# Designed miniproteins, single chains, continued (3), part 110

Each design is a single chain, and the fold is of that chain. pLDDT is the mean over its residues in the fold that is shown.

## One batch from the design tools (miniprotein)

Design m11818
Fold by ESMFold2-Fast:
Structure m11818 (fold): chain A 94 residues (1-94)
Amino acid sequence: MEEFVEKLLELYLEMVRKLKEAKELAEKTGDLEVGREEIEKIREEVVEKMAELLGVKKEDVSVSKVYDLLAEVYEKDPKFAERLRKFAEEEEKK
């Protein structure tokens, strides 16, 4: 259980970091399309890793299933939500 939560945390933090970088790039260049393309690539990568974690095919990973899984983890482990928040705050300060 904890190993799964740890991997999910790592995946989420990697996604957040990459999304922040893509947003900053779009803002600096003034080109929203560049940021959109980067976000699309990040989405593909996250879906692939999520399929691997869930043991399903990439095409069977739906956005709603990802949100349902995250909601279930947050509800069952409030400390996980707090850890995510602290890690996000630490990254923002760097």
Scores: mean pLDDT 62

Design m11819
Fold by ESMFold2-Fast:
Structure m11819 (fold): chain A 100 residues (1-100)
Amino acid sequence: PTPEELLDRFLADIERHAGRETAERLRRRLKELEESLKNEEDILAKLRELEQSDDPEIAERAKQLIEMLKSGKVSFEQAKYAVLSLEGTLFLLEVARERR
């Protein structure tokens, strides 16, 4: 499947498990982020923000993705969808904290 198809499946899974409102909030956030990621520098800037995350797994994954992008191990499209995946995970962690 394409990265877009994988993202759509992920959003459908979130709707099934966390509800439609949560899935719609995530879809809007990811759409806005996707539209902001025009080039490699935009992706790197967003990854640097994610590297500063309070979640150590997100921070480490962002750091690894920066290195992979700079070394040419991932394409622009692969890096873009990986950033969307990390942002989605961070959003779900934020939602879980708010529901406590």
Scores: mean pLDDT 78

Design m11820
Fold by ESMFold2-Fast:
Structure m11820 (fold): chain A 86 residues (1-86)
Amino acid sequence: ATNARYVVIRVLEGKEKLLAAPIGTPVTVTLEDGTQYKGRLVRKDEERGLATIFLDEPVSVPVGTRVTVTFPDGSQVKGIVAGALP
Protein backbone atom coordinates (compact mmCIF):
# COMPACT_ATOMS: atom_id res chain seq x y z
CA ALA A 1 0.00 0.00 0.00
CA THR A 2 1.25 3.48 -0.95
CA ASN A 3 0.59 6.59 1.14
CA ALA A 4 -2.09 8.49 -0.78
CA ARG A 5 -3.45 12.03 -0.82
CA TYR A 6 -6.16 11.13 -3.38
CA VAL A 7 -8.50 8.21 -2.81
CA VAL A 8 -10.88 7.13 -5.59
CA ILE A 9 -13.99 5.45 -4.18
CA ARG A 10 -16.42 3.32 -6.17
CA VAL A 11 -19.85 4.12 -4.76
CA LEU A 12 -22.04 1.13 -3.85
CA GLU A 13 -24.71 2.88 -1.72
CA GLY A 14 -25.89 6.50 -1.49
CA LYS A 15 -24.98 7.62 -5.03
CA GLU A 16 -27.72 10.29 -4.85
CA LYS A 17 -25.95 11.92 -1.85
CA LEU A 18 -22.71 12.09 -3.83
CA LEU A 19 -24.48 13.73 -6.81
CA ALA A 20 -26.03 16.43 -4.56
CA ALA A 21 -22.71 17.36 -2.85
CA PRO A 22 -20.70 20.24 -4.39
CA ILE A 23 -17.00 19.91 -5.17
CA GLY A 24 -14.97 21.08 -2.14
CA THR A 25 -17.40 19.55 0.40
CA PRO A 26 -15.52 18.44 3.54
CA VAL A 27 -16.00 14.74 4.25
CA THR A 28 -14.90 12.07 6.72
CA VAL A 29 -13.74 8.73 5.29
CA THR A 30 -14.29 5.87 7.76
CA LEU A 31 -12.62 2.47 7.24
CA GLU A 32 -14.14 -0.84 8.40
CA ASP A 33 -11.86 -0.85 11.48
CA GLY A 34 -13.34 2.52 12.54
CA THR A 35 -10.29 4.60 11.54
CA GLN A 36 -11.33 8.04 10.27
CA TYR A 37 -9.62 10.39 7.82
CA LYS A 38 -10.72 13.90 6.89
CA GLY A 39 -10.68 15.23 3.35
CA ARG A 40 -12.62 17.01 0.62
CA LEU A 41 -14.63 15.88 -2.38
CA VAL A 42 -12.56 17.01 -5.40
CA ARG A 43 -14.04 14.99 -8.28
CA LYS A 44 -17.23 13.12 -9.18
CA ASP A 45 -17.88 10.70 -12.04
CA GLU A 46 -21.64 10.13 -12.11
CA GLU A 47 -21.64 7.57 -14.96
CA ARG A 48 -18.97 5.35 -13.36
CA GLY A 49 -20.14 5.99 -9.79
CA LEU A 50 -16.72 7.25 -8.67
CA ALA A 51 -15.78 9.90 -6.10
CA THR A 52 -12.27 11.29 -5.56
CA ILE A 53 -11.40 12.53 -2.06
CA PHE A 54 -8.34 14.68 -1.33
CA LEU A 55 -7.17 13.71 2.15
CA ASP A 56 -5.87 16.24 4.70
CA GLU A 57 -2.94 13.88 5.39
CA PRO A 58 -1.33 11.08 3.33
CA VAL A 59 -2.63 7.65 4.34
CA SER A 60 -2.05 4.03 3.37
CA VAL A 61 -5.35 2.58 2.06
CA PRO A 62 -5.31 -0.61 -0.05
CA VAL A 63 -7.50 -0.93 -3.15
CA GLY A 64 -10.58 -2.99 -2.23
CA THR A 65 -10.92 -1.47 1.27
CA ARG A 66 -14.56 -0.84 2.23
CA VAL A 67 -15.25 2.75 3.35
CA THR A 68 -18.06 5.03 4.48
CA VAL A 69 -17.92 8.68 3.39
CA THR A 70 -19.79 10.99 5.79
CA PHE A 71 -20.93 14.44 4.62
CA PRO A 72 -21.44 17.51 6.90
CA ASP A 73 -25.23 16.98 6.97
CA GLY A 74 -24.72 13.42 8.30
CA SER A 75 -25.51 11.77 4.94
CA GLN A 76 -23.39 8.73 4.11
CA VAL A 77 -22.06 7.07 0.97
CA LYS A 78 -20.66 3.52 1.13
CA GLY A 79 -18.11 2.19 -1.30
CA ILE A 80 -14.80 0.52 -1.94
CA VAL A 81 -11.39 2.02 -2.68
CA ALA A 82 -10.83 1.70 -6.44
CA GLY A 83 -7.59 3.71 -6.53
CA ALA A 84 -5.09 5.60 -4.38
CA LEU A 85 -2.71 8.27 -5.68
CA PRO A 86 0.19 10.07 -3.93
Scores: mean pLDDT 83

Design m11821
Fold by ESMFold2-Fast:
Structure m11821 (fold): chain A 105 residues (1-105)
Amino acid sequence: SAEAAFRQAVEDFLAAERKFIAALEKAGVLPEVVEISKAFLEQIERLLAQGQLRLLAELIVEHLSGHLVRLDLLEKELPEELHPYLDELKAAHERLVAAARALLA
């Protein structure tokens, strides 16, 4: 179902985002991005736990639909060892936005 696919895409995104945040913290880079990303992650986890899937999907489309271009720009500012984490996150972002749009259709 669209709901099951969306739940899976959210979980995959949360996993990729946690890995990326941990890698940034370990490297000591972009502390402001770490802080903002943690706040957004907590909001997503809260809405998912509350079963507010439509509201979560709307939030994802609003916040993530423009972020892929920004992630490509961010890659140029990151150490090469962090690029695999960003690539995994970008792939999860694309899948999550697609699943959110499918749920809202």
Scores: mean pLDDT 84

Design m11822
Fold by ESMFold2-Fast:
Structure m11822 (fold): chain A 67 residues (1-67)
Amino acid sequence: KTAEDIFEEVKKKFPNASEETKEKAYTFAKGVQTLKARGAKLTQGAIDAMSSDLPKEIAEYVRSLVM
């Protein structure tokens, strides 16, 4: 799935989330995909840092789609 596809799924799953939260979810998904494309190892610390500003439920949902 693309980051755009994940953004659409977040909007459907969490329609009441703020636009700011939805944009942060997109940024998190894009960041993970960019690191994977570069062949980088995704450490737990890197994932936690990229998702730190997201509600736990949304961060877990996005992670399930990109990991």
Scores: mean pLDDT 78

Design m11823
Fold by ESMFold2-Fast:
Structure m11823 (fold): chain A 119 residues (1-119)
Amino acid sequence: MELIEEALRKNGINTVVLTVDPDASPAEVEARIRAAVAANPDLQYLIVEGIAPANIPAAVATAQAAGVQRVQFLLSNRVLPSLEPIALEVEGVVTLPKASPEISEKVRKAYQEALEKKF
């Protein structure tokens, strides 16, 4: 069982999980991400489940434009390459350029705690 969400919450990181339909259009995925960010203005970490790989680039651009600091994509059979060393510890994690050092440090601690519980 994945413990990353629990570890993020324990470290005071505001996390939202968004489930999307794999058959959703890119425009529907973009609208869902924008709505989730608007409903959660203190959002620091977004987890997107069920996204089709073809929609990931548009989803990353939408999350970045909306000021989201980190996005994780949960794929059934493929993971997005990490853009930051701390995200290499978790498959499918994308760190956006506007991530603060404080948030990066809290996320790294949360991932290390989750990995320690798994081993």
Scores: mean pLDDT 58

Design m11824
Fold by ESMFold2-Fast:
Structure m11824 (fold): chain A 81 residues (1-81)
Amino acid sequence: MTPAPSAEEQLARLEKIAEEALEEARRRGDEKTARLIEAIFNGAPDEEIERILKELGASEEEIAIALEQARYNAALREQVA
């Protein structure tokens, strides 16, 4: 079996992806997407993430997936701390 990457490696990769996506959104002037990326990776409450996604026109299914991803990111941060 291929060993799973450490929580520290996973968090570092997610943070790099988030920074690159945030810079790209800001470069495009996509303020709503930039706000969403910041909210997810800064550990914003589920209610705030849901509100941003609703403003973007996301479906209930897409909102559920995004909240699950946000929880996964928060759990990784707790494991690294």
Scores: mean pLDDT 74

Design m11825
Fold by ESMFold2-Fast:
Structure m11825 (fold): chain A 80 residues (1-80)
Amino acid sequence: RAEEIRAALAAAAPVAEAFEASLSPEEKEELEALWQQFVAALKAGDLAAARAYAERLAARLPAELQEPVLALADAQIEAA
């Protein structure tokens, strides 16, 4: 499962690189803030908030990255 998610993200690497290159510094900061909020919610044991932040982060990504990123977030929530 985790290896499959990692492989899917690796296959989407060109899309991820193009997306990152298209982002302004402010947009990169917004995405980083969402990721940090996801991690903080996981550490606090607020799994519902963690999932909500993961969905908000994924919604900002290209379609090819949305499912792998959400699957990775779900795996992190299950491990917590």
Scores: mean pLDDT 76

Design m11826
Fold by ESMFold2-Fast:
Parts: sequence; structure tokens; C-alpha cells
Structure m11826 (fold): chain A 65 residues (1-65)
Amino acid sequence: MKGIEIDFSGEVKVVELEEAKGHLAIPLEDLDNEVLTIFDRETNKWSKVKKEDLSEKERKILEEA
């Protein structure tokens, strides 16, 4: 499954979600939704996060992807 990875430095890459190395791994299909399904590295689980709850930096990166 392909998605976008955002790492600790804020770099955005299109990756296979299974191979994601960064903080967040977001399926490409979820980018147009108000709610994103992301891989949460702190809990090591998939979670749903509202776009409005993302940091300003993370939101700008997703808008450019």
C-alpha cells in the first residue's frame, strides 16, 4: 500500500507504507479527507487524526504533496 511518509526533518516521500521510516505514514487515498489514517510511532498503531489537529508545518507539507 502506497502512502506519504513525513520524517523528523519534515521531508515528504512517497513510500510503501510497510517500508515507512518516518513519524507519519499516510495512505495517498486519505489526503483528500478531513480525517487521515496515520501510523502513530508513539503508540505503534494506526490511528485517525483530523487534518486540523496536524501542526502548521505538517499541514503545509501535505498540501504540497
Scores: mean pLDDT 60

Design m11827
Fold by ESMFold2-Fast:
Structure m11827 (fold): chain A 65 residues (1-65)
Amino acid sequence: MIEFTPPAVPAAQPYWDEAKALAEQKRYLEALQVLLRGLRRFPDDPGLLANIEALAKEAAKTLPS
């Protein structure tokens, strides 16, 4: 289970919401793409960075193949 940290920048909230919804559907690569898109617009947001790390670790240990 992925524990999402809220973004530090409120404008980044839509990226966080979309990534969380995708991760709940086990679409981890799509969720990572959304967070990376958010980070591209808000490169210094520590919340987005923390969520990217958490999602990558969860995706690595959850192997549905």
Scores: mean pLDDT 74

Design m11828
Fold by ESMFold2-Fast:
Structure m11828 (fold): chain A 80 residues (1-80)
Amino acid sequence: EEEKKKVLEKRKELGEEIRADMQAAQTYLANAQATAAKLSEDPELKPVGDQLVADAQAYRDAVVKRGSEKEKEALELFKK
C-alpha cells in the first residue's frame, strides 16, 4: 500500500519536472514570437524574426518530444 503510494509520488514528481521544462520552452517560443512581431514592422528585419521563431519552434518541439518519450517510458513501467 505505502509502497505503491511512494511509486505514484515519484511518478508525479517526474511529471511535474517534465511539465516545468515544457512550460519554459513554451515561454521561450512566446518571447520569440513577441520579438518577431516587433521586428515584422521593419521589412529588413522580418526575415530575422521569422528565423528566430522557426528556431524557437524547433527547440520547443525537441523539448516536447523528449518529455513525451520520458512519459511514455514511465507509463510503460507503471502500465496496469
Scores: mean pLDDT 75

Design m11829
Fold by ESMFold2-Fast:
Structure m11829 (fold): chain A 79 residues (1-79)
Amino acid sequence: TRIELEAVFESVEQETAAMIRAIGVGIEVGGRVRTRVEGEKLYITLEAEGLSPAQLDAALERLREIGKIAKELKIRVHE
């Protein structure tokens, strides 16, 4: 499973908090997290093998919380 996030933040502090959250989710699911900043946009890719539907749902719920501090958040899920 591959989860891709694209987010825009008002501050570096909010962007850093989002990166820390995504890394934490990656650790919990035994996945790999990559982050990239391009202009105003933060790109996060989380890749994990063998996630159950429940594990994926829990991970997505935690990642959606980034939307509370982001101006814009887009999440895409690939199998």
Scores: mean pLDDT 83

Design m11830
Fold by ESMFold2-Fast:
Structure m11830 (fold): chain A 115 residues (1-115)
Amino acid sequence: AERLGEEGAELAREAGKLAEESKSPEKARKAGEGVAEGGRYAALKGTGSGASAAGASGLSAASSGYIGAKRGDYKGAARGVGNGGVGAAHGGAKGGEKGAEGGRKAGELALEGAK
């Protein structure tokens, strides 16, 4: 579980960096939506407070991406996505096997959105 959480966290950090380097609020918004999808999977399929925390982190990432995109704050959007993605990955890892899968998925989908 911890290994999947660390892999998801690294992918989320890479996604945040790519979104910031692209100077694209739209890519940050899409990356945040990816984190929310992975966090939702962790919350629905995982267990305990870690799974719930992953879901909350995902929603936070999506919100940060959306609000930052609306305001033209691509740096704030990218940072919120990266931080939320790491939170979803680490929270998911504490949510059992399915929670950890959701956490890794959050990082993978964030990276796909940032490209």
Scores: mean pLDDT 82

Design m11831
Fold by ESMFold2-Fast:
Structure m11831 (fold): chain A 86 residues (1-86)
Amino acid sequence: SGGLVAAAAGEASDMARKAGNQEGAEYIDRGVRLARRGGSPEGAKEAAHYAKLAGDYAQKNDVEGTKLAAIRAAEAAERSAREAGV
């Protein structure tokens, strides 16, 4: 399942890039790629939650908040993919 996660993460990645947080955007992009390969529904929901938070922080120009949320989103997507055997 990647549709909702990919959409939320894509928007968050775009917001991070517009805020000048390239590193945060790269972490979100990694999460999107992993979510598209498959994963657990629980991990996908967690990744989507943090991707949305990253977007919210990026819109406020909070670089550190964006980066932290983006890292958490990517970590959740990685765990989700690993647990699904991908």
Scores: mean pLDDT 70

Design m11832
Fold by ESMFold2-Fast:
Structure m11832 (fold): chain A 88 residues (1-88)
Amino acid sequence: MEELKKEYEEAEKRINDLVSRIKELGEQAQKEIDKLTEEAEKNPSKADEYRKKMKELGEKYQQEISDLNTEVAELRKKAEELKKKIEE
């Protein structure tokens, strides 16, 4: 039973760390996209170049966040299974 509690605590800690990282990545992505939007407005002749950079950044952040969300989902499932075993 002690080992199950430790695994549960480790899973919860990892979930919290990943959720925090996902939030940070989302905030960083928004800030970088906002900066590129401002640069596009200042340089209309380069607007297409900035739009391409925004798309590439968006795709990169979306992939990273998606991967982390998948890991969170797996850890949440593991934590639920561990909790059931501890409470049974």
Scores: mean pLDDT 84

Design m11833
Fold by ESMFold2-Fast:
Structure m11833 (fold): chain A 93 residues (1-93)
Amino acid sequence: REEEIKRAGEEMIKGIEERDPETLEFLETYLLNKGDLDKTAEALGVAKTTVSNRVKGFMLVSGIPREELLKYIMEVLVEAGVEELKAAVEKVF
């Protein structure tokens, strides 16, 4: 269980470093839904436990606390040059 969560977090960090499209899509979807696990899972067509494990694992491996998570994700997506983020920011704010 803890190993699955840690592995999910390590995969997320690797995806961010490699600018993996699937990882960036996950982060964008999570940000757009303001950290809502149910809405993120529904939008991505995955189980809520998959989303939960990725988020918990990412926090565990990166050391980023929950209150800073959405801000960090936004910074990662801006640095990666995700064009869809402009539309996302306009819809959220």
Scores: mean pLDDT 75

Design m11834
Fold by ESMFold2-Fast:
Structure m11834 (fold): chain A 70 residues (1-70)
Amino acid sequence: RPPTARQLLSQRLVDNGAAPGRRATTPEGLALVNAFQAAFGLPVDGLVDAAALEALSRASEATLERLLAA
């Protein structure tokens, strides 16, 4: 069974050092965090804050698939 978009996104964030309460430090991690912040209508600042984590936890699989396809 292929991994879900949520599993793939979670792994990509971990691989790029994105952690709760911290700004993404790699160019790939920063681009990914900026992309989902824009998709959820959050301030695009690269910070994985509580609002960003809540948006990710509530996101539909379809929304996460679009983020991974970008």
Scores: mean pLDDT 71

Design m11835
Fold by ESMFold2-Fast:
Structure m11835 (fold): chain A 68 residues (1-68)
Amino acid sequence: SDMEIINRRIEQFEAQGIKLDKEKILFQMNLILTKSKEEAVEELTKYYKISRETAELLVNARLNWLNR
């Protein structure tokens, strides 16, 4: 499932020393995706201090889950 993809990505980043709260990330993505993908990427990058590339991957995975 798309949720398993998101969880696996979070686990991979956590294994690399990047600590992410998956529930808070998913909650923020839900709120921001009512506006735009670009705003969601910027919010995740700012709030969780992750790279833009990582934020884009998480947003794309979430959009795929919502549009299935």
Scores: mean pLDDT 67

Design m11836
Fold by ESMFold2-Fast:
Structure m11836 (fold): chain A 100 residues (1-100)
Amino acid sequence: SRKDTILEVARGVLEQADAIKEAIENNEEELKILVLTLALLGEVTLLARLLEEEGLTEEAERLLELAEELKEAIFNKDKEAALEKLEELKRLVEEIIREV
């Protein structure tokens, strides 16, 4: 079902967010963190599209805004801001999982 697909993609986003958090906390190479972040942005874009198709437009917009803020933090090498945005993104995705 579409709900099962949303749940699978949402769980993937949470796993990718945790991978980025671990890479930042372990002071991994900048390119590795960037590659992981770009992969997360792709999954978030897919999740947002699926949410919009279900009428969850506000959640989709908030998700895309947080993803853009995370991207900016990573590009600016602001580890503190990146970790904050990852936590906000995870909380929103967990909330979406409860709504679906």
Scores: mean pLDDT 89

Design m11837
Fold by ESMFold2-Fast:
Structure m11837 (fold): chain A 102 residues (1-102)
Amino acid sequence: DPALELAEELAKKYADNGVTSFARLLQEALENGDEEARLRAMAGLLLQRAVQEALEAGEVTSEMIQLLYNGDLEGAARLILEHSSTPRARELARAALALLRA
C-alpha cells in the first residue's frame, strides 16, 4: 500500500526529529484496548498522509508539521483544510477530524 508506505516514511522521518510514530501508537492502543488512543493514532496517520500529499503537490506544510509534532491533531487538520488545495490531503484531513470528534 503506497499510502501506508508514505505514512511510515514520514513517521520515521519525523520520529528522528522527536515526533512519536503514530503507527507504533496505533499498535500499542490496539494491544491495550484503548479506544481513544486508537482513534487519535489513526487520525495522526491520516494527517501524516495528508501532509505528504500536500508536500508532493509543492505546498508549504511547515505549520502543519509543527502542529502534528506538538500533538495538536485537530489544529493540523483545520490548517490543512484552510490552506491546502490538494484534494487527497483535504479528504484525509476531513477523515482525521471526524475520528478526533467521534
Scores: mean pLDDT 74

Design m11838
Fold by ESMFold2-Fast:
Structure m11838 (fold): chain A 64 residues (1-64)
Amino acid sequence: SSSTLEQARRELDELLEKNKDKPVQDQYESLSEFVARLRASGTPLEVVRQLYEYGKERIDKIAK
């Protein structure tokens, strides 16, 4: 199926979970690459921003 907002958030959750034991820098780089892909695929900027903020919050919670 095509990437939907639901699928994008799910993929982001899986990406962050997979990388949770990596350095915070690597987690942020993975997040940045993920949102860059969404932008390239035509995802609205507002949605990309929401996913970035969500990902940032999750990384910050895992990092303490």
Scores: mean pLDDT 78

Design m11839
Fold by ESMFold2-Fast:
Structure m11839 (fold): chain A 82 residues (1-82)
Amino acid sequence: MMSDEEIKRIALVAYEHPGLSDVRSLFEGIDLLKADPELLLKRLELIGLLGYDVEALKELAKTMPLSPDAKLPADAPLIERA
């Protein structure tokens, strides 16, 4: 089971990733740093159902700090929809 911190990092990666702009609305109105991890987990499940590789998002999340100014690396790998 993923930790609360891992869930929040994965949500931040999904929100910031340019290849996932069509799913960004799933996090609209949510403060990702303060949100209920259960809510974020349900949003990540929806992203997976839309065909995005959640495991790839989890790997990118290892490089992202939990902060309001957190940014994806410029060379972050593209997450593609299946």
Scores: mean pLDDT 72

Design m11840
Fold by ESMFold2-Fast:
Structure m11840 (fold): chain A 123 residues (1-123)
Amino acid sequence: SEKERRLLEAVDKILELAKESGNEKLVTFAEAIREAVRTFLETGDIDKAIEILRKGLYEAGFSFNDILLAEYGLRQALEALKAGDYETALRYVGTIFEHLALRLGVPKEYIEKIRKVVEEALA
């Protein structure tokens, strides 16, 4: 659907910002979120998408707390998307990226660019 395409486009834009930032952990995180979102769009299965996310982040060496936060936030986003609440879905995706970027010490300019991607996707 159009809403599903917009969510994936927003994630792809955030992945490009992660690459521009040079923070390899943020890139790996964005790739894991992208894979999980794609899995949901192809299957409609939230649990399968969350399993893909968990596995990717675990194999990449993310902390238990980072994995839990990402799982919770993405589950809320995908449940909102499935219910037709595109705004809530985008806000949760933005929040999980912003939280990790802050924790990884990513420069404020990239965090502001991530917020802008979410705001533009809501327009």
Scores: mean pLDDT 87

Design m11841
Fold by ESMFold2-Fast:
Structure m11841 (fold): chain A 90 residues (1-90)
Amino acid sequence: SSQVDQIVQQLQRMRQDVDSFVSSVLNSTSNPDTQTQINNMRSQANQVVDDTMQQVQTSTPDQAQQIYDQTVDQVNNIMVDMVSLHQQSQ
């Protein structure tokens, strides 16, 4: 459906935004352990998005919207944790 297609496009953009942010953070981070943790969190965020894209494609539009909203919250929490970790490393 067009609604599901739009949600998939939004998830793809979210994945790109995560990668762009992580690249910026890593460029300003000198601690190797912190870099490893940030990369692990990026992998977690990407997996959540990838799993969500698969679920959305086999879901009803209403279910797809609910799953998307939950994914936004999950990815946002991971990003907040990445910011906190980066700030603590400075």
Scores: mean pLDDT 87

Design m11842
Fold by ESMFold2-Fast:
Structure m11842 (fold): chain A 66 residues (1-66)
Amino acid sequence: MDPLKLVAALRELDPGFSGTVPAADFGDALRAAGYNPTDEDIAAVTDDNGNVDYLRFLTLLEERSR
C-alpha cells in the first residue's frame, strides 16, 4: 500500500481540486497504489451521484496516524 501514489493518482483525476472523483476512477487509483478494494468498499464511500469525497477519506486516514 502506498498512500503517496494514491494522492498523486487522485490529483491527476481531479486537477481542479473539487474534492470528488468518480467511484470507478477511485477504485482504479486504489489498485494502482497497491490497495485491493472490493465493490462494497467502493460503494460504502460513494455518494448518490456516483462520486467519492476523497479529501474526507484522506483526512480520516491522517487521523489514524495521530
Scores: mean pLDDT 73

Design m11843
Fold by ESMFold2-Fast:
Structure m11843 (fold): chain A 62 residues (1-62)
Amino acid sequence: SPLEKEAHRLLADMRASVAAGDRARFAQVQARLLTVIEKIPDPERRERYLRELVALGNEAEA
């Protein structure tokens, strides 16, 4: 779906931001990703993306 393709792109951007130590970019992409995930109608897929987002958030804070 277009929403899932966007979520995949935003997750890749978040991973790149963590690797680069770019906290401002990370926060910006995280906010966009949350908005996209909220619109995903499949609860199982939504939960999977939320778990990936949380894991990346934990890496960024470590």
Scores: mean pLDDT 82

Design m11844
Fold by ESMFold2-Fast:
Structure m11844 (fold): chain A 55 residues (1-55)
Amino acid sequence: EELKKKIEEEMKKVQDTLDRAYERARAAGREPEVIDQARQNALDLFEEKKKKALE
């Protein structure tokens, strides 16, 4: 299915985007707890989207 390939490509983009956002947040002096929480929220959202697409 096209959806599966799209999910794989989006996963790569999400990981790259999170890495860049994490670096920017660290450079801006964000609290580690805030950064960790934001990353966890993004991962949770991605898991929800993945479950929905695979249904």
Scores: mean pLDDT 73

Design m11845
Fold by ESMFold2-Fast:
Parts: sequence; C-alpha cells; structure tokens
Structure m11845 (fold): chain A 90 residues (1-90)
Amino acid sequence: VEELLKKLREAADRLVQAVEAGDLPSAIEAMREIIKILGELAEKGVISPVKATAYAMRVLANLVAYEFGDLTVEQVRADLDAILADVEKA
C-alpha cells in the first residue's frame, strides 16, 4: 500500500509538472497512471471502487477544464492534493 501511495504522489507531481509545461501528452500519461493506481488501491480495499471512480473522474474533469482554460495550474494542484489527502486518510 505504501508503494502505491508513493507512486500516486509521484504521478500527481508529474501531472502538475506536465500541465505547467503545457505538455498535454505527458499530462495524459500521468493522468492514466493516477487512474491505474486508484484502481489498484480499490482492488486492495484501501478505498472503495466508487471513490476510486469518483477520484478518476475528478482528475479527468480537471485536465479537460485546464485544457479549455477553465482552471489554473494552482486549482489543478489543489484538487489533486485534496484527492491525495482523502486517499491517505483511508
């Protein structure tokens, strides 16, 4: 579990870095890794499958909103930090 939480934090950091750089392909790769790790955490019973799906949808929605100019990098980081905090408390 600790290794998955570490990978989740690393993937979130890569997503923010890619978004800051305007590198959409790298941002998509980081998002896919986050979604994969959330699924693995649900499989291990760390979070519910419903929560994993909800967090995955939030990450996707944030990336889409950023691409259309509706969110700042700081807002994307803040929501990712909130997701990480929720997962770590489970």
Scores: mean pLDDT 81

Design m11846
Fold by ESMFold2-Fast:
Structure m11846 (fold): chain A 97 residues (1-97)
Amino acid sequence: MEEEKRRLELEIELAMVQIEAAVLIRIAEQGKAVSDADVDRFIARAREVHEKARELGDEETVREVLETLRRVAEALAKNPANAANAERVRRAVRELE
């Protein structure tokens, strides 16, 4: 029961990370600067989901979080306006690997 509840909560939290990533990628692909606050919230949620996934031994979710962070970093890196935020996301990837 508790394990099933934690897995469902993790799935919902991963979905939120993916939604936040999709928003950041879309803004970046439009050549626009992303908000520092939105990037901070995204990184914080990704770190929380990564920690919970590792505690549960959910290797698939761990991999998906890291891949999502990498996709956001790559999208942000394409526009100089987002270079600082791209590096912040890359730092998060390095610290979580």
Scores: mean pLDDT 87

Design m11847
Fold by ESMFold2-Fast:
Parts: sequence; structure tokens; C-alpha cells
Structure m11847 (fold): chain A 68 residues (1-68)
Amino acid sequence: SSDLQRTRTLNGLVRAARKRVGADAPDQVIVDEALALAKAAGIDVSRSTALSTVTALDVGEKLLAIAD
């Protein structure tokens, strides 16, 4: 339950970051914004964790597009 809640929180931070900097922004910019949002919310997130979350969401979107 706590692991799923953390995953949901991380996915939410990345989506919020994309809304703020733009979906077409480089991964580095999205990661930096996600880390800034995490700090503002008092959430402890490493850069590597944020980058992994960005990559996982990008792969998920591409897999959904292929599965038409």
C-alpha cells in the first residue's frame, strides 16, 4: 500500500512538472521541476528516482500507442 502510494505520488509529481514546463521539455528539465515540486511538498525524492519515473511514464505512453 505505501509503495503504491509512493508510486502514485511520484507519477503525479512528474505529470505536474510536465504541465508546468511543457510536455515537450527535455527529460532533465522535467526532472528538475519534479524535484522542485517534491521539495516544496516535503517529499524526499532522489534525482535518479525522478528520472526513472519520467522514463517509466514515457515507456508506458509508447506501449499504449503500440497496443492499438
Scores: mean pLDDT 77

Design m11848
Fold by ESMFold2-Fast:
Structure m11848 (fold): chain A 61 residues (1-61)
Amino acid sequence: SAEQLRQQGLQARKQGDYETAIYHLSQAVQLDPRDAKAAQALAKTLVEMGKEDEGAQLVSA
């Protein structure tokens, strides 16, 4: 489920595994585009990796 993928992504982000976090959070957003928490977490992770423009676009579009 989208919620499970969001939880896995948030856990990976907490561990500093940004690649795994982006993978799971991207899937969560694809399954449930209305999940603001997943979208925000994905955007924050992308910003932390130096992808600010991609992060901003994901929370706006």
Scores: mean pLDDT 74

Design m11849
Fold by ESMFold2-Fast:
Structure m11849 (fold): chain A 68 residues (1-68)
Amino acid sequence: MLSEAEKERIRQAVLDSLLAAGELTEEEVAALRAGAPLPPEVQEQVESALRSYEHSKKLLAEERARLA
């Protein structure tokens, strides 16, 4: 479970990562941040990152339970 603020932060991080990797241009990132629709490839990257972050939060919660 992620807040809308957490989802937006992860979305922005994915866009920044793709820009740094040369997979998106600065103009494309600016347009997407301004509300342009995400290309399917970028949407899949965002969804993958959201799942990874949710999984990491769950693992940390389970470790806290083990240490209690």
Scores: mean pLDDT 76

Design m11850
Fold by ESMFold2-Fast:
Structure m11850 (fold): chain A 93 residues (1-93)
Amino acid sequence: GKATISDIKAEAISSTTLKVSFSLSLDDNSTYTIVVKAYLNGELVAETSFTTSTSGSYSATLSGLEAGKTYKIVVSAFKDGKLVARGETEVTV
């Protein structure tokens, strides 16, 4: 199956925490693994993941971040261990 990730928004909700929101469109009812990562200067500093079989609007929270730093946020969708969609944004905490 194919997935599409769109409308990625990252918002600082505290001095150490980001909320990442996005839309997910799935072409089937299979289980997908969604991984949300934050990078600082190319280093992975925070990660969360969940599974879903449903298209819709989703959000994830990343913590352990530093105020005043700019992070690259990557949202990836996997099916059967294969990367099927990816989107990126940047945010300053």
Scores: mean pLDDT 87

Design m11851
Fold by ESMFold2-Fast:
Parts: sequence; C-alpha cells; structure tokens
Structure m11851 (fold): chain A 76 residues (1-76)
Amino acid sequence: MKEEEEKKKKIEEIEEVTEKMIKIYEEKGLFDAAKNLRELLEEAKKVIEEGAEESERQEIETYIELLKREIKGISL
C-alpha cells in the first residue's frame, strides 16, 4: 500500500511540473517540444506505475530537471 501511495504522489508531481512546462512551451510557440514532453510524461507515468526502482525514478527526476534548464535557456 505505501509504495502505491508514493507512486501516486510521484505521478501527481510529475504531471504538475510537466503540465506547467508544456504551457510555457506552447506560449513560446514550441508546439513540437510540448508534444514531445506530453509523450515523455505518459512514458514516465508507465515506468512509475510498473514499480520502477529508485534508480529509474532518479532518471525521471533528472530528465525533468534537464527540461527545466532547457526552458530557462529558451527564456534567455
């Protein structure tokens, strides 16, 4: 049960961050980047739901951080 609840919280966090990033990309006219981000979100959710170990979760978090840096680079 506890692992299921932690997975749900992680999915919610990833969705919130990713949705915010998608909106920024769309507002900047980067629709292809926004589409790619949506596809990556769906894949990340599947990995988490399949009982991804800590290392896989860290990879997803690193990927989200890289996306945040990309957005900062575009805004500059």
Scores: mean pLDDT 69

Design m11852
Fold by ESMFold2-Fast:
Structure m11852 (fold): chain A 58 residues (1-58)
Amino acid sequence: MDAAIEGAAAGAAKYGDNGALAAGQAVRHSGVSPTNEQMAAGAEKAGNKVVAAGARGE
């Protein structure tokens, strides 16, 4: 799941915050994420707070 979170962070670089949020939501809706908190923690470690917020449903 960390690779998917890092992919969402890369998406933010191309599409800004909207891209990061959309990518984070897409990963969340894929139904393969272990937990939203784990996904959010990984995104925060990658430096992407928008993806982290999306994973938590914020």
Scores: mean pLDDT 55

